# Designs tried in a protein design run: designed miniproteins, single chains, continued (4). Part 73

Each design is a single chain, and the fold is of that chain. pLDDT is the mean over its residues in the fold that is shown.

## One batch from the design tools (miniprotein)

Design m14509
Fold by ESMFold2-Fast:
Structure m14509 (fold): chain A 69 residues (1-69)
Amino acid sequence: SEKLAEELLERGLEDAKLKGKKPDVKAAREQAIGTATGEIPAYFDPVAKEVGEKLREIGDEVDKELAAR
């Protein structure tokens, strides 16, 4: 779900901060999307496609907001 992708993205950014690294929003976003879509089985073809697009939109929006700040 969209919330799952956001939560995975936040966890990735938090982990990077804990390791003394600056957050790489693009890498964290791609990893979160890949992980979230991997958790969605292909047997839900139409749902998986729609959810995948929404997850990408969330990642793009978060990236834009963080990059703009």
Scores: mean pLDDT 58

Design m14510
Fold by ESMFold2-Fast:
Structure m14510 (fold): chain A 63 residues (1-63)
Amino acid sequence: SRRDQLIRQLVEIGGKDMIEVVEDPEKAKEIERAIRESSAEDVLQLISKVQKETGKNITIVSE
């Protein structure tokens, strides 16, 4: 689903940043789980936070 694609994109960006900062791959899995269990609003807020902290633009692929 589009939500699953969005979550994977967040994990790819957020997890990469977290691994670089903490050097702990388990944190990447924790982030993915937290995002998947969160509401759509929380996911959007996390996207904004990741973009601000990493300086990367998140592009959502619309099909």
Scores: mean pLDDT 53

Design m14511
Fold by ESMFold2-Fast:
Structure m14511 (fold): chain A 79 residues (1-79)
Amino acid sequence: HMAEENAKIGGEIGREAGEALKANPNTDMSEEELEEALRLAEELGRELGGRIDNLTPEEKRMWDNLVGLAELGREVAAS
């Protein structure tokens, strides 16, 4: 129950992080590469979110980076 809710939240965070990357005007990535990065970020967010209580230190760092990038994307969108 809680794991499914955490996975959904993680997926949303991952997608927001991917959208923040896509919105970066200095990116040299192709549109296809950006779409793949968005998809992978969403999948990573879901996986890490679903296992939030059982993350390794490395996975926790990855999670914190996704959250930070999602927050940055919200700030840019609010501008």
Scores: mean pLDDT 76

Design m14512
Fold by ESMFold2-Fast:
Structure m14512 (fold): chain A 67 residues (1-67)
Amino acid sequence: MVAVDVEVTSESVTYDEEKGLYVATVQVRVTYADGSTEDVTLEATGPTPEEARENARRLLETVRRTL
């Protein structure tokens, strides 16, 4: 299915002590060419908050490019 719009509805970064890593969570609303919508939660981890955010942004870009 081809996505026509991808909207970030929420972004947060928190430290996960069990993993010893920062977790970036991005909530995304995807609108498809047929008018349907899907809410997707993306999570990425990194040793720093900036790396976790960058990894989450890379996942979002992959979602945009592959849908």
Scores: mean pLDDT 78

Design m14513
Fold by ESMFold2-Fast:
Structure m14513 (fold): chain A 77 residues (1-77)
Amino acid sequence: MTAEEQRKLVEEAKKRIDELAKLAVSNALKPISDKYIDQAEKIAKETAEKVPVYKGELLDHAKEQVEKVKAAQEAAK
């Protein structure tokens, strides 16, 4: 895999994680919101396994998005 292919894979994963986080925040039902969080974390982990050089960046990005969703869920109570 080339450096350009690795960068593209990381950027696509981050965009997908962001999309799932937005879906989680916009959903009023916690069980459905939690499923979107699980999907985002899975994408981060699977992509990190394919591109270990960016593992820290991918996992940190996913963690930040998940924490934002959890904060939004708590604010909605």
Scores: mean pLDDT 79

Design m14514
Fold by ESMFold2-Fast:
Structure m14514 (fold): chain A 73 residues (1-73)
Amino acid sequence: MVEEIGTTLVETSEGPLLLSVARHTGAVPKRIVMLIEGDESKLLRTYHLVEGNTSTVLGLAHPSARGIEWRAV
């Protein structure tokens, strides 16, 4: 099952991009979970896609004057 957690508009060199964050569950042994981690002192958070024993960076989130903004890496 796929659940959309949220969307935000990110400004890129190619123009504004709508970034969607989704959570996927229901596959064994594959399990997709989004985790937030990063340097709290710099207000930088990285969302990871965790599949079994593998973690993949999905994007970066940081607070801005417009709220929380996301950028794919």
Scores: mean pLDDT 44

Design m14515
Fold by ESMFold2-Fast:
Structure m14515 (fold): chain A 72 residues (1-72)
Amino acid sequence: MKEKLEEIDREIEELDKQLDKLAEEIAELAKEDPSDPEVQQRMMDLGVQEVDLAVQLTVLRREKARLEEEMA
């Protein structure tokens, strides 16, 4: 149980770091011309990645909550 929680915590931490990097990339793109098709394409690609990471975090956080309830 404790080992499983430590593994999940590491995965959550890694995904949070990836989300922070995506937020920085989005902030940099926000300085560009929003009417530029290349900027629009990159914003769409980053948005898809953000959704994917958010879904993964939700799944891991639900698993962590379930394990914590079993240990309580």
Scores: mean pLDDT 81

Design m14516
Fold by ESMFold2-Fast:
Parts: sequence; C-alpha cells; structure tokens
Structure m14516 (fold): chain A 59 residues (1-59)
Amino acid sequence: TADFAEAVQAKVDELRAQGWEVVDTELRTTGPGRVEVTLTVRNLATGEERVISFTTSAR
C-alpha cells in the first residue's frame, strides 16, 4: 500500500465522479513526508481546464 499513490488516486476518482478528467500531474516535495500535488483537469461536459493543488503525505 502506497499512501501517496492512494491519496492521489482517491482525488482523481473524486474529480472523475464530478465530471473532470486529469490531463496532467505535477509533484513537489514541500518537506519531510510532504508532497504538494498539482493536477490539471478538464471538464468532460464543457472542455474547461482548471488547476487544483493539495498536500498529501509522501513516503
């Protein structure tokens, strides 16, 4: 079990349930055991693109 990968996958699944598709993923280490995840998403109904960021645990 990779906690980081699970956290990212859970967020991707949440976004897909809301009609967003992830088109790009960027990762930045912000501290020991901390990663900032930046997702570029596209709305499947409108074609709008958005950038979202969240922090999760890294291992």
Scores: mean pLDDT 76

Design m14517
Fold by ESMFold2-Fast:
Structure m14517 (fold): chain A 79 residues (1-79)
Amino acid sequence: AEAQRQALLQQGAAKLAAILPDSSAAQNYFAISQQIDQDPSAFADLRDQLAAAYARIKAAFAANPSLVAQAQAAEAALE
């Protein structure tokens, strides 16, 4: 569970770096991730909301090829 939580937060952070200012879905995911980071015990309560926000980000990438390019550029910059 802990390893999966960390993997989701790390993956989310990389994608958010590309689209945070221009995406309500990314902003929502970031806000939920910050709540979990500040209070890890909240993960059980926020898990479904985090998953829903992540699904919205994935849908946005699938619908817009330019967002995919932005995410790839952001991931390259982080690595």
Scores: mean pLDDT 64

Design m14518
Fold by ESMFold2-Fast:
Structure m14518 (fold): chain A 63 residues (1-63)
Amino acid sequence: MDEEEVSEALVRMAQAIGILMIRRGEDEEAVFEETAALIAKVPGVDEERARRAAEEAVERARA
């Protein structure tokens, strides 16, 4: 299994958890920061990419 494929799966899992937390009524700013921090720990993901992925999760939760 490719390391990049594993990293993408972990990012998607973190986004899914963030979406669920927001839909449960958790604070969007707090969930955004926590999700971005989790994604930044994924191998091969820099802080800028982590923040963008967290923003996508927040936008998806609003839809």
Scores: mean pLDDT 80

Design m14519
Fold by ESMFold2-Fast:
Structure m14519 (fold): chain A 85 residues (1-85)
Amino acid sequence: SVLDQWLSTLTPGQQEVAELALKSDLLNEEQLREIILFGLSKGLSLNEVRQVLETVASLTLSGGQKTKAMQILDKVVEEIKKEME
């Protein structure tokens, strides 16, 4: 499948983030925050986590739901940036 092919191109850390995202509600702000913080704990950059989450949303959500998920994601990313030293 397209999903399996994409997952095979990821680093181990990126794959763990993708697998967590696939089990999560990407329209839930707190769950998105947890995924982002998990990705950072695995050594991924915010941009890498954002790209993984955008791909998962593209493969699992309708266009309208993807737009909403990305809006929530961008909000959470900006909040985390302000919380980081």
Scores: mean pLDDT 87

Design m14520
Fold by ESMFold2-Fast:
Structure m14520 (fold): chain A 100 residues (1-100)
Amino acid sequence: MAVLPLDKPFNPLNLTDEQLAEIMAFFDRDGDGVISLDELIAAFEAWFGVPLSPAERARLEELFKEVDKDGDGVLDREELEELLKKLTEPEVLERLFAPA
């Protein structure tokens, strides 16, 4: 089981390089330096402690594709930072985590 290795609260709008590296390591389960959609989903399921609903998975897939500028099916460090910043926007949070 993966646990987020942050000793203090982080602000996604003002991430330090150290905090982003810790978050990257948490999401990058295979240690390949990029984050696949499956790794992103698994990391969020570990973060919440419960499986994601099909609707939540679909919303994460949509957001993943929005930040995957290279279209290679994986997120690098810069794309992950953009995804985390988008997750703090009210419209994105409502779309991603709103009750059915």
Scores: mean pLDDT 64

Design m14521
Fold by ESMFold2-Fast:
Structure m14521 (fold): chain A 71 residues (1-71)
Amino acid sequence: MDELLKKARDNPSAENYVELAKKYLEEGDYFSAYDIAKRAVEMFPDNEELKKILEEAKKKLGDKVPERIPR
């Protein structure tokens, strides 16, 4: 996990963030998966895979995640 985090930090790309967020989901770290996917969607808003990961992490966190979209 730390290795994937460093990889995404050193070479910020949609693919690296997808890989990192998916690994957090697989490990059950839904909060880290949500945080990474949310930030990545802000940087790569056209990436469908990141949006799917964000939605999945949000569902796993349930009511612990705010339902508001900032304007």
Scores: mean pLDDT 71

Design m14522
Fold by ESMFold2-Fast:
Structure m14522 (fold): chain A 100 residues (1-100)
Amino acid sequence: EIKDFSSLSDEELEDYVSSLITSALEESDLTPEEKLEVAEKIKLGILTKSPEEIREKLIKLAKLFSLSSPEEKQELLKKILEAKSPEEAWKVIEEALKKL
């Protein structure tokens, strides 16, 4: 379903994205330690000095995790786990978005 993510407040968008990521991690074959590592890399990858850039990144994550298949989500989470830094993890997210 196409949701108008631009109509959500920053708080609603953060809660929604957090829920989507948590659901995807719970459905994944990752260990509890790997799930925490992936979640932390995504969180750090979102953090910038600009509130507007944070909002744009949250909208991108909402789109990616709401539109991807279960198989695509599992592959994405594994690629994020393999990323050496939060910056590389964010690059993985941007590349996945281009394939939607």
Scores: mean pLDDT 80

Design m14523
Fold by ESMFold2-Fast:
Structure m14523 (fold): chain A 83 residues (1-83)
Amino acid sequence: GEIDRLLEEAIRRAREGDTRGAVDLAEQAVQLAVEQGDLQTGIRVLEEVKRAILEHGPDVLEATGSVLRLLGLILDLELQMKK
Protein backbone atom coordinates (compact mmCIF):
# COMPACT_ATOMS: atom_id res chain seq x y z
CA GLY A 1 0.00 0.00 0.00
CA GLU A 2 1.06 3.56 0.79
CA ILE A 3 4.00 2.49 3.00
CA ASP A 4 5.45 0.38 0.16
CA ARG A 5 5.01 3.31 -2.26
CA LEU A 6 6.83 5.69 0.11
CA LEU A 7 9.62 3.14 0.66
CA GLU A 8 10.19 2.68 -3.09
CA GLU A 9 10.25 6.46 -3.60
CA ALA A 10 12.69 6.89 -0.67
CA ILE A 11 15.04 4.25 -2.15
CA ARG A 12 14.82 6.02 -5.53
CA ARG A 13 15.71 9.36 -3.90
CA ALA A 14 18.66 7.73 -2.10
CA ARG A 15 19.94 6.26 -5.39
CA GLU A 16 19.70 9.73 -6.99
CA GLY A 17 21.81 11.22 -4.16
CA ASP A 18 18.87 13.01 -2.49
CA THR A 19 19.56 11.67 1.00
CA ARG A 20 17.40 14.35 2.68
CA GLY A 21 14.40 13.50 0.49
CA ALA A 22 14.97 9.80 1.15
CA VAL A 23 14.97 10.37 4.95
CA ASP A 24 11.85 12.58 4.76
CA LEU A 25 9.94 9.90 2.82
CA ALA A 26 11.18 7.18 5.20
CA GLU A 27 9.90 9.24 8.17
CA GLN A 28 6.48 9.53 6.47
CA ALA A 29 6.36 5.75 5.93
CA VAL A 30 7.38 5.14 9.57
CA GLN A 31 4.66 7.52 10.82
CA LEU A 32 2.06 5.51 8.88
CA ALA A 33 3.46 2.20 10.19
CA VAL A 34 3.37 3.49 13.79
CA GLU A 35 -0.22 4.74 13.33
CA GLN A 36 -1.13 1.21 12.13
CA GLY A 37 0.67 -0.38 15.12
CA ASP A 38 3.22 -2.10 12.84
CA LEU A 39 6.55 -1.08 14.37
CA GLN A 40 8.40 -3.94 12.62
CA THR A 41 7.43 -2.56 9.19
CA GLY A 42 8.65 0.88 10.31
CA ILE A 43 12.01 -0.61 11.34
CA ARG A 44 12.35 -2.49 8.02
CA VAL A 45 11.65 0.72 6.06
CA LEU A 46 14.35 2.58 8.00
CA GLU A 47 16.86 -0.27 7.53
CA GLU A 48 16.24 -0.49 3.76
CA VAL A 49 16.55 3.29 3.27
CA LYS A 50 19.71 3.33 5.43
CA ARG A 51 21.22 0.59 3.22
CA ALA A 52 20.35 2.48 0.02
CA ILE A 53 21.92 5.71 1.36
CA LEU A 54 25.13 3.90 2.39
CA GLU A 55 25.41 2.15 -1.00
CA HIS A 56 24.52 5.12 -3.23
CA GLY A 57 25.19 8.31 -1.23
CA PRO A 58 27.43 10.71 -3.19
CA ASP A 59 28.86 12.42 -0.06
CA VAL A 60 30.18 10.37 2.86
CA LEU A 61 29.53 13.12 5.44
CA GLU A 62 25.96 13.69 4.20
CA ALA A 63 25.34 9.93 4.13
CA THR A 64 26.71 9.53 7.68
CA GLY A 65 24.38 12.22 9.06
CA SER A 66 21.34 10.62 7.39
CA VAL A 67 22.33 7.13 8.60
CA LEU A 68 22.73 8.35 12.21
CA ARG A 69 19.25 9.92 12.04
CA LEU A 70 17.76 6.67 10.72
CA LEU A 71 19.60 4.63 13.39
CA GLY A 72 18.11 6.87 16.09
CA LEU A 73 14.61 6.25 14.72
CA ILE A 74 15.24 2.47 14.54
CA LEU A 75 16.41 2.42 18.18
CA ASP A 76 13.34 4.41 19.27
CA LEU A 77 10.99 1.92 17.57
CA GLU A 78 12.90 -1.10 18.96
CA LEU A 79 12.67 0.33 22.50
CA GLN A 80 8.90 0.81 22.02
CA MET A 81 8.59 -2.86 20.95
CA LYS A 82 10.48 -4.09 24.06
CA LYS A 83 8.01 -2.39 26.42
Scores: mean pLDDT 77

Design m14524
Fold by ESMFold2-Fast:
Structure m14524 (fold): chain A 75 residues (1-75)
Amino acid sequence: ASNDIAEALVKEIGSSAENNPEKLEAAMIKYNVPQDKYEAFRAVLREQSVLYYAGGQTSTERDASRLVKIRDLLA
C-alpha cells in the first residue's frame, strides 16, 4: 500500500538523507517510486532540512512532516 511505502521511505531516508541525494535516490529506486516524482521528493527533503537545521523542529516532527508529504506524493 502507498502508506506502507511512504513509512518505509521516511524510515530509510530519515537520518542519512539530509544533503545526501544519492541515499534518497537509492531508497526511491528500492521502493519503485516513479522517476517523475523524484524532484518533488527532493523538494520535500530540502524544505524539511532547512526547518530542521534552523532548529525549528525535532527529528520526530521532521519525520512526521515528511511522512504526510510523501504520502500525498505517492497517492
Scores: mean pLDDT 66

Design m14525
Fold by ESMFold2-Fast:
Order: structure tokens, then sequence, then C-alpha cells
Structure m14525 (fold): chain A 65 residues (1-65)
């Protein structure tokens, strides 16, 4: 599904942000977000995946600001 593809792209970007960051709290938030999106994808919960895609975009945007 297009949603899963979008989620995978954002997951990769969250992972890059975490790898480049020296902020322990930022990495913690990124890990929690990654766990939630993986669980939502496995459950087939499209509504939750959409919500978490928005949260991942916000996380990336705030981390790069």
Amino acid sequence: MALEEEARKLMAEVNEVMAESKDVELRKEGIELMVQIIEAIRAGDADKVETLIAEMRKFIEEAKA
C-alpha cells in the first residue's frame, strides 16, 4: 500500500536524524515513534499509520529546525 511505502521512507529519515543527533531525548522519541509505526503496520491499522506518518513528519521537521 502507498501508506506503507510512505511510512518506510519516513522511518528511514527518522533513523538518519537519530543517527546524526547527539541528543539522547531526541533519539528516545525517535525510537518510540519507530516502535509504534512498526506495530501499526503489522496490525494493518491504516488510521494509526496515517497518524504516525504525521507525527514522524513533525519529528523530522522539528529536529532539522
Scores: mean pLDDT 80

Design m14526
Fold by ESMFold2-Fast:
Structure m14526 (fold): chain A 88 residues (1-88)
Amino acid sequence: MSLSEILEQFKDPSSNALRLMQLSKGYGVDEEKREKILQAFLEGKGLGEVALELGLDPGTVLSARRKVLSDEEKEEFARELAELSKKK
C-alpha cells in the first residue's frame, strides 16, 4: 500500500464508517440509508452533501459521526498520521 492510501484511511477509515452505521440504527435510519452514509463517507463526501442526498437533518448525521470518534481517538489518528509522514 502507498502512504497516500494509509493517510486516506485515517481521514475516513472503513472501521469508523462501520461504527457510524451501527450507531445510526439508534437514530431510526433504515438499512438502505445507512449503506449510503457508509459509502458517502468512504468517498470523502461532506456532512452537508450526505444529509442533502439522504433527506436527513445535518445535525443527525453530525451527531452520529461525532459519537463514532472520541477526542482521544481523533488525537491518536493525528499522531499516527504525523509519524507516517516522517517515515517518508
Scores: mean pLDDT 51

Design m14527
Fold by ESMFold2-Fast:
Structure m14527 (fold): chain A 68 residues (1-68)
Amino acid sequence: MSPEQKELLEEAQKLEEKLFAGEATAEDLRRLAEILDELASMEKDPERKEALLVMRGMIERVAAAKEA
């Protein structure tokens, strides 16, 4: 894993903690979706790539619900 991927994963984990605590803003969720999309673009394993894209879709739906 590259240092860039590690940094993105750490930021994603911090944002996920905010989401599970009910503290995440729509901006936090948009940032998390951006990170997941970037991680998916760097991922070469199709199973892990699919998991990241599924997560991104879920986070985008939560962000849309907060913006509605």
Scores: mean pLDDT 80

Design m14528
Fold by ESMFold2-Fast:
Structure m14528 (fold): chain A 58 residues (1-58)
Amino acid sequence: SPELIEALREAKRLLDQGRAEEAVDYLIKHAGLSREAAVRALRLIRQGKTPEEVAAEL
């Protein structure tokens, strides 16, 4: 989903700024992810996966 990929890009920006809690909340609010899925998405981003690769694994 293009909307999910855009939300993941914004979450990555927040995470890169050390704002991990805001990144989780952003994904829940704007991508409709559960907290567990949002936390998993941030873990994949920390592992160096692109937003597109993370979206494919969710």
Scores: mean pLDDT 87

Design m14529
Fold by ESMFold2-Fast:
Structure m14529 (fold): chain A 58 residues (1-58)
Amino acid sequence: MKTVTTLVYAETEAQARAAARGAVEGARALGYDRVNIESLSTPEIGAVAAAAVAEELA
């Protein structure tokens, strides 16, 4: 099992969801099974990004 952590700049929920989808797609293409995502804007945007990663991995 391989995990990657991605740091994103996202100011809106739409940007956070797009970043999460890209992170999951890129991670899977490189053989990673788990993704952690962190936002540099607000904790609320970070929570949206994390939820979107969980949705993509389900």
Scores: mean pLDDT 74

Design m14530
Fold by ESMFold2-Fast:
Structure m14530 (fold): chain A 60 residues (1-60)
Amino acid sequence: SEKKRYMAEAAARSLKAVGGTATVEELLEVVDDPEKLKELLIKSGASEEGAKAAAEALSK
């Protein structure tokens, strides 16, 4: 959906700002699963605390 794509793009931009990388497509596959999203964000360079907060906000 458009909303999930927007959230995935926002997450990708935030990761890029801290030197992490993930594709929008990878984020779209997990944006509705907070545990998988958290794991992908951590693997992509986010802090554990930041990834948890982002996953909770985006899993709406």
Scores: mean pLDDT 72

Design m14531
Fold by ESMFold2-Fast:
Structure m14531 (fold): chain A 96 residues (1-96)
Amino acid sequence: MEALREGAEALGLPVEEVERLRNEHGVDDETLAAALALAAAEGIPLREALERVKELEEEKGGLETEIEIQALVRRAQGVPEEEIEAWIERVREQLK
């Protein structure tokens, strides 16, 4: 996945270290991608981001976790809340 390499580079981590953390925490590529995005957006360590994403997936399920992480990324990039809400509505409409 291109996003794995790009996320690792953004955090200044070797791809091998990112893969090791994925295996250590027992997460799939989608969870890892969400954790990389969260770590970059909030400026937190990847290990901490992985734990937060896992907790969200257990509480809300994978789809809602992905939506929440992408909303956080958009907020960190300065996207207005109204645009984020409109994007969430569009994603949910597409999944019907």
Scores: mean pLDDT 73

Design m14532
Fold by ESMFold2-Fast:
Structure m14532 (fold): chain A 66 residues (1-66)
Amino acid sequence: MKEEAEKEFFERLEKLIEGSKKNKVYTDDGEELKLNESALESIKKLEKFLKENPNASVEEITEYLA
């Protein structure tokens, strides 16, 4: 597994979290995504998990989301 892939994963997560806070979530193509309550809750839990576990690996994060 390449370090670059992990960096890309974390950058995508940060974009998702920032977008959810602004109530403006966009796809990679810049199109607006309408998130349901379940998706918003998952993003909030993800943000909390990342704040509590700043050194969490990609695997730990994906296991948490599963």
Scores: mean pLDDT 69

Design m14533
Fold by ESMFold2-Fast:
Order: sequence, then C-alpha cells, then structure tokens
Structure m14533 (fold): chain A 117 residues (1-117)
Amino acid sequence: MIKVPELPEDISKMTPEELVDRALEILENVKKQAKSPEIQKLIDEAIETVERLRELLKDPNATPEEVMAAIDEFRRKVSELAQAMLKEAKTPEEKEAIRKIAGHLFTIFDEIRRKVR
C-alpha cells in the first residue's frame, strides 16, 4: 500500500518556493515506493517540471505567464502519473492513496498559481 505524505497544515502561509519544495518531497517519496519502471519514469518527468518551475520562481525576469505555463505543464504531468498509477493499482486502498497524493499536488499548484497572479 502506498504511504501518503502529509500536506502542510497551512499552505496559504507558504511561499511559492516552499510549495515547490513540498511538491518535490511528495514526488520523491512516491518514487521510493514506486514498483514499475514506467511509473518511475513518469515521476522523473513530473520532478523535471517542478525543477523548471523552481528555476522560474528564482528568476527576476520570469513573467507570471511563464510561471503559470510551467504550473500547467506540471499539472498535466501529475495527471498523467495519477492515471498510470490508478491503472496499475489493485486495491481500493491503493487507488485512494493515489487520489490523495494527486489532490495534494493539485492543491499545491493552485496555491502557487494564486500567489503569482
């Protein structure tokens, strides 16, 4: 069964950089538990989108539009990952864990988007 990392108690108080760090921690935790090479590859692709978003958040010349495009790419990669994991999941408990992980990541993306508007 997949262990779900905890979402921070008050993400509204976190900076965009702290939110990105939290998303990376969640993805790295999921990768340590991933059993299939296909799922590990999708997690690595999601991590790459988080790293690009992190670089944009540190760049004073980055526009809100560029940051939002990176958030949308990350959201797309998380959706692809969640769908692949749900397809491989065998138990209702595994499916619920996957939905919670995806939900935590989507909550983080929405909070970053809100802070860069």
Scores: mean pLDDT 81

Design m14534
Fold by ESMFold2-Fast:
Structure m14534 (fold): chain A 87 residues (1-87)
Amino acid sequence: SEIDKLLDEIEKLVRQTEEQINSLTDPEKQKKVLDETVGQIDNLLGKAHLMAVMERDQSALDAIQQVQDKVIERVKKLREKIEKMQK
């Protein structure tokens, strides 16, 4: 489904961002990359959520929520890692 493609793109973005941040040594550049990626993910999640609501697809809404929860946790861990490097 189109929603599944959006969720796959979100997973791809998170993975690419984790790899990019791990390759960088400058915490300010890491923070900028993370902030830009979070904005892109929020837009994709919003689009997926709107489609699921319009289609009345509860299964898709549940899948979107699970992906959102995992993304929030992964972003939190990346922010903590960057903050540790700034000290």
Scores: mean pLDDT 85

Design m14535
Fold by ESMFold2-Fast:
Structure m14535 (fold): chain A 75 residues (1-75)
Amino acid sequence: SQLEQIEKNGKEILDIFLEELEKHNGSEEGIRLAAEKILEKIMKKKGIKEVEEELKEEIYERARETYELLLAALK
């Protein structure tokens, strides 16, 4: 099922993000590492060796926004 695959991939990505966020207390380095690991996961799934700079930037921006939303939710 495509839904099951989306759920599995989503959980894996979320786990990567939360792990790096906790390890680095939400620092800039933690956000970068989370974005890099998520990018690597996407590249493996798509069989892509190189990724356009725009996609890298988008993933980084989304990681930062997600962290900001989590901080706001915990206040």
Scores: mean pLDDT 71

Design m14536
Fold by ESMFold2-Fast:
Structure m14536 (fold): chain A 89 residues (1-89)
Amino acid sequence: MPLQAAEDARERAMRESGLSEEEVEELIEAAQKAIDENQNSPGGVRRSKALEAARDKALSLGLSTEKANLAAGSAVGAVVSLRTARLVS
């Protein structure tokens, strides 16, 4: 289930933004890096930093603010789902 949720979130990010699979992967990597860099912060702060990083990456790829916010939300959702899936080995 967590792996399927991660795939669904990734597909949703692509659909909402019009980005390629590779570009959505860049958003996911930016969000994951922000979480790793803020590992000593409360979960809400880590999520906020991940959302900001993914949004800034989406804006750098030429998305509008509205599309960047939608794509960033979906990318953060994918990161959370992927982390859950990795715990189910």
Scores: mean pLDDT 75

Design m14537
Fold by ESMFold2-Fast:
Structure m14537 (fold): chain A 68 residues (1-68)
Amino acid sequence: MTEEQLEALRRYLIEELGLSEEQAEAIVDFARRVNGDSDRVGVYAMLRLGLSAEQASALGRKLEELGM
């Protein structure tokens, strides 16, 4: 993953999904650790950060769009 992909993800999480900066940073850090695995990131976001299934699905699509 590039820093540009991670910054684009962070912006999407805050601006489009309405997440807090702390939630967005947690998701970005986790995505970096799992090399953008959309299934693992989605499960983490739902179970640890309280995202809905709809938000987690949108996040997964964004990760695929970014080439992660």
Scores: mean pLDDT 82

Design m14538
Fold by ESMFold2-Fast:
Structure m14538 (fold): chain A 91 residues (1-91)
Amino acid sequence: KIEELKKQAVEAIDRVIEEIKALASKGYLSSSLQDLIARLEEAKKLVQEGKFEEALAILEEIKQLLIDAKSPLASLLDEPIKLIEEAIKAS
């Protein structure tokens, strides 16, 4: 059950990374997007290691950064955050 949520959270993070990469390819500011991708890869690694609380903190920081920037990308973080919260509750 926890392994299922872990797999789903990793897949959700990969989805967010792909969406951001697609925007970078369309001429958006690449340096800031590469920093976001690096932090998402870090959160993904923490999820794979079972460090859900640390991964959640990174995703929440990224979401807040995007909200402050008034970016519509902030909502893409909702799914992986929810899945990690469920994994923590199941632990």
Scores: mean pLDDT 80

Design m14539
Fold by ESMFold2-Fast:
Structure m14539 (fold): chain A 62 residues (1-62)
Amino acid sequence: MHAVEFIEEKGEKLTPSEAASRITGDALRLIADGEDPRPMIEKALELLKKMEGEAGEKEREL
């Protein structure tokens, strides 16, 4: 959830390196706790793709 919230808060100002750092940190924490990090990583990536999709949809009239 931490990485997901960070992605939502930063929006268009989010750099790929900032997103990767936050996702990696949360993933390592989940692994240390014996949890599967994949659902969190997939959710964070889905939000990033949705943000890029919203920008691309504005160019639908190309």
Scores: mean pLDDT 67

Design m14540
Fold by ESMFold2-Fast:
Structure m14540 (fold): chain A 99 residues (1-99)
Amino acid sequence: AAEEVRRAVKRTNEAIEKGDLEAAVQASRDAVRAAIRLGETEPDLKRAYEVAKEVLDATTKASDAIIEREGDTHPLAIDAAVNELAAAVILVSTENELK
C-alpha cells in the first residue's frame, strides 16, 4: 500500500537527520521493496508514479548522506547506490505505464 511506502520514506528521512546511516539504508531498502509491491497492485498509475518519485528522492538523500560521511567505497554507500538504482528503475517503469 502507498501508506507502507510513505512510512518507509519517512523512516529513511528521520534516520538521515539523526545520522543513523545503517537505519537510513535499511529504511530506504524497505521503501524500494514496498514500492515494487505497490507497482504490482496499485490500479492508480499516477499514484504509483508519485510514490515512486518519493522513493527515489529518499534513496538519493540516503546515498548522498553516506557518501558525505563515509566515502563512496564504504559498503553502506554501495548498498545505498543499489537502492537508488532500483528506485530509478521503478520510477521509469511507472512513467512508461502512464504513456
Scores: mean pLDDT 81

Design m14541
Fold by ESMFold2-Fast:
Structure m14541 (fold): chain A 63 residues (1-63)
Amino acid sequence: ARAVAERAVAEAKKIIKEDPEFSEETKEKIAALLREAAAQGVTDEVMNEAAEEVLKALEEYAK
């Protein structure tokens, strides 16, 4: 379960790095990755940690 969330975060960070302008398409891809991880039975606590890591990456690359 935790490994699924970590994999989703790693994939999201790659997508963010490839699209530094953060198009709506990129945001949807990231949201889809997190939804898929949640659907695989990842706990809300682990999903919240994953979402925070993705948001930090977005903020860091957007600046």
Scores: mean pLDDT 73

Design m14542
Fold by ESMFold2-Fast:
Parts: structure tokens; sequence; C-alpha cells
Structure m14542 (fold): chain A 67 residues (1-67)
């Protein structure tokens, strides 16, 4: 559990600003454009997955941006 918590903390640190920005966009699109909501949702999922992979591999934020 300590290992999993450390992974979660690193993944969150790598993606927190980007996920916050995407969640704000999702909230702004809510009820106005279903396609845009879905597109943002996919981008949120992709961002979260990339952050977890980067955290597992020990990548810096700069390395994640290059991937």
Amino acid sequence: SAELQALRDRARALADDRLAALNAKLAAAAGKDIKKEMDIGVEILATAVRAVVAAREGWSAAQLEEA
C-alpha cells in the first residue's frame, strides 16, 4: 500500500495542473456540447494514464511532456 500510495502521489503531482484545467473545461462544456464533453473526457483519461505510466517509470514532468 505504501508503494501504491507513492505511485499515486507521483502521478497526481505530474498531472494535477493539467487535470484541473481539463476538469474546468469539462464543467464549462457540461450540458452545452455532448461531443465536446466526450472529447474532454477521453483527454482526461489519456492524461491520467500517461501520468501513471510516467510515475511508474520515474519520469520528470519534462520527460512526460516529450512523450
Scores: mean pLDDT 79

Design m14543
Fold by ESMFold2-Fast:
Formats: structure tokens, C-alpha cells, sequence
Structure m14543 (fold): chain A 61 residues (1-61)
């Protein structure tokens, strides 16, 4: 969980940064979208309780 949580958090943070920064190059934007997809896969594979906990932490951050 810790490893996956850390990766999901990192991907989310990078995706959020790209969405906010319109100056991000297309190359980086493509990589960030790819990580965002990986984040979604991690979240989808979590149990309902783990997913809720992860979402709550993201909202609090």
C-alpha cells in the first residue's frame, strides 16, 4: 500500500501541476497523462475502503 500510495500521490500531483501550468511542454504533458492513467489503475484496483481513504487524503492535501 505505501509504495502504491506514494506513486499514486506523485502521479496525481504531477497531473494537477500540468493541468494548472499551461506552459508545460507537450512531451511532459504526455508523460503526465500516462502517469495519471497509471494512478487511475492503482485506484481502481484498491478495495472500497482503501480507495475512500486514498481519496480523502488527496482532498485534504
Amino acid sequence: MEEKKKEARKAWEEWKKAATDASVPQEEKDEIRKKSDEYQKIVENLSPKEKEKLVEEFLKS
Scores: mean pLDDT 67

Design m14544
Fold by ESMFold2-Fast:
Structure m14544 (fold): chain A 67 residues (1-67)
Amino acid sequence: SVAEQEAKLKKIEKSVQKVLEEGNPVQLLVALHELQRLLETITDPELKARLEELIAKVQEKLAELGV
């Protein structure tokens, strides 16, 4: 259901925010892989857009770190 997808995304958003704050490149790469995998399973357009925005933030942070 969309509600289950949203709950899962909210949990991942919290986890990824912490990883972004810590700035560890290995954890950021793991987070990026998990987000990309989740993107393959999300069907709701709004949740897909939120997930793509989160992926972009992780990619931007990795670029700042020279990865």
Scores: mean pLDDT 83

Design m14545
Fold by ESMFold2-Fast:
Structure m14545 (fold): chain A 79 residues (1-79)
Amino acid sequence: SSLVEQLLEAVRALDGQKFAELLEEIYKKDPSKVYPVLVEAGKIIEERVSKKFALSWVRETLEKLGLEDLFPKIEKELE
């Protein structure tokens, strides 16, 4: 979707504020998209920055959304 594309562009730009705003919009419209979107975002951050930074970013993002239970599944996808 256009929101997912915009979110992934924000991730590539390391624009944390725009990423958070777009992810909240995705969460409100279709919560089931949060998991696959964060897997793709995490892979981009891992490639651009580091795995450690990607895992920290995903963890903080999930905590803000109350979805911390998804973290172990996303962490495994980034192994």
Scores: mean pLDDT 84

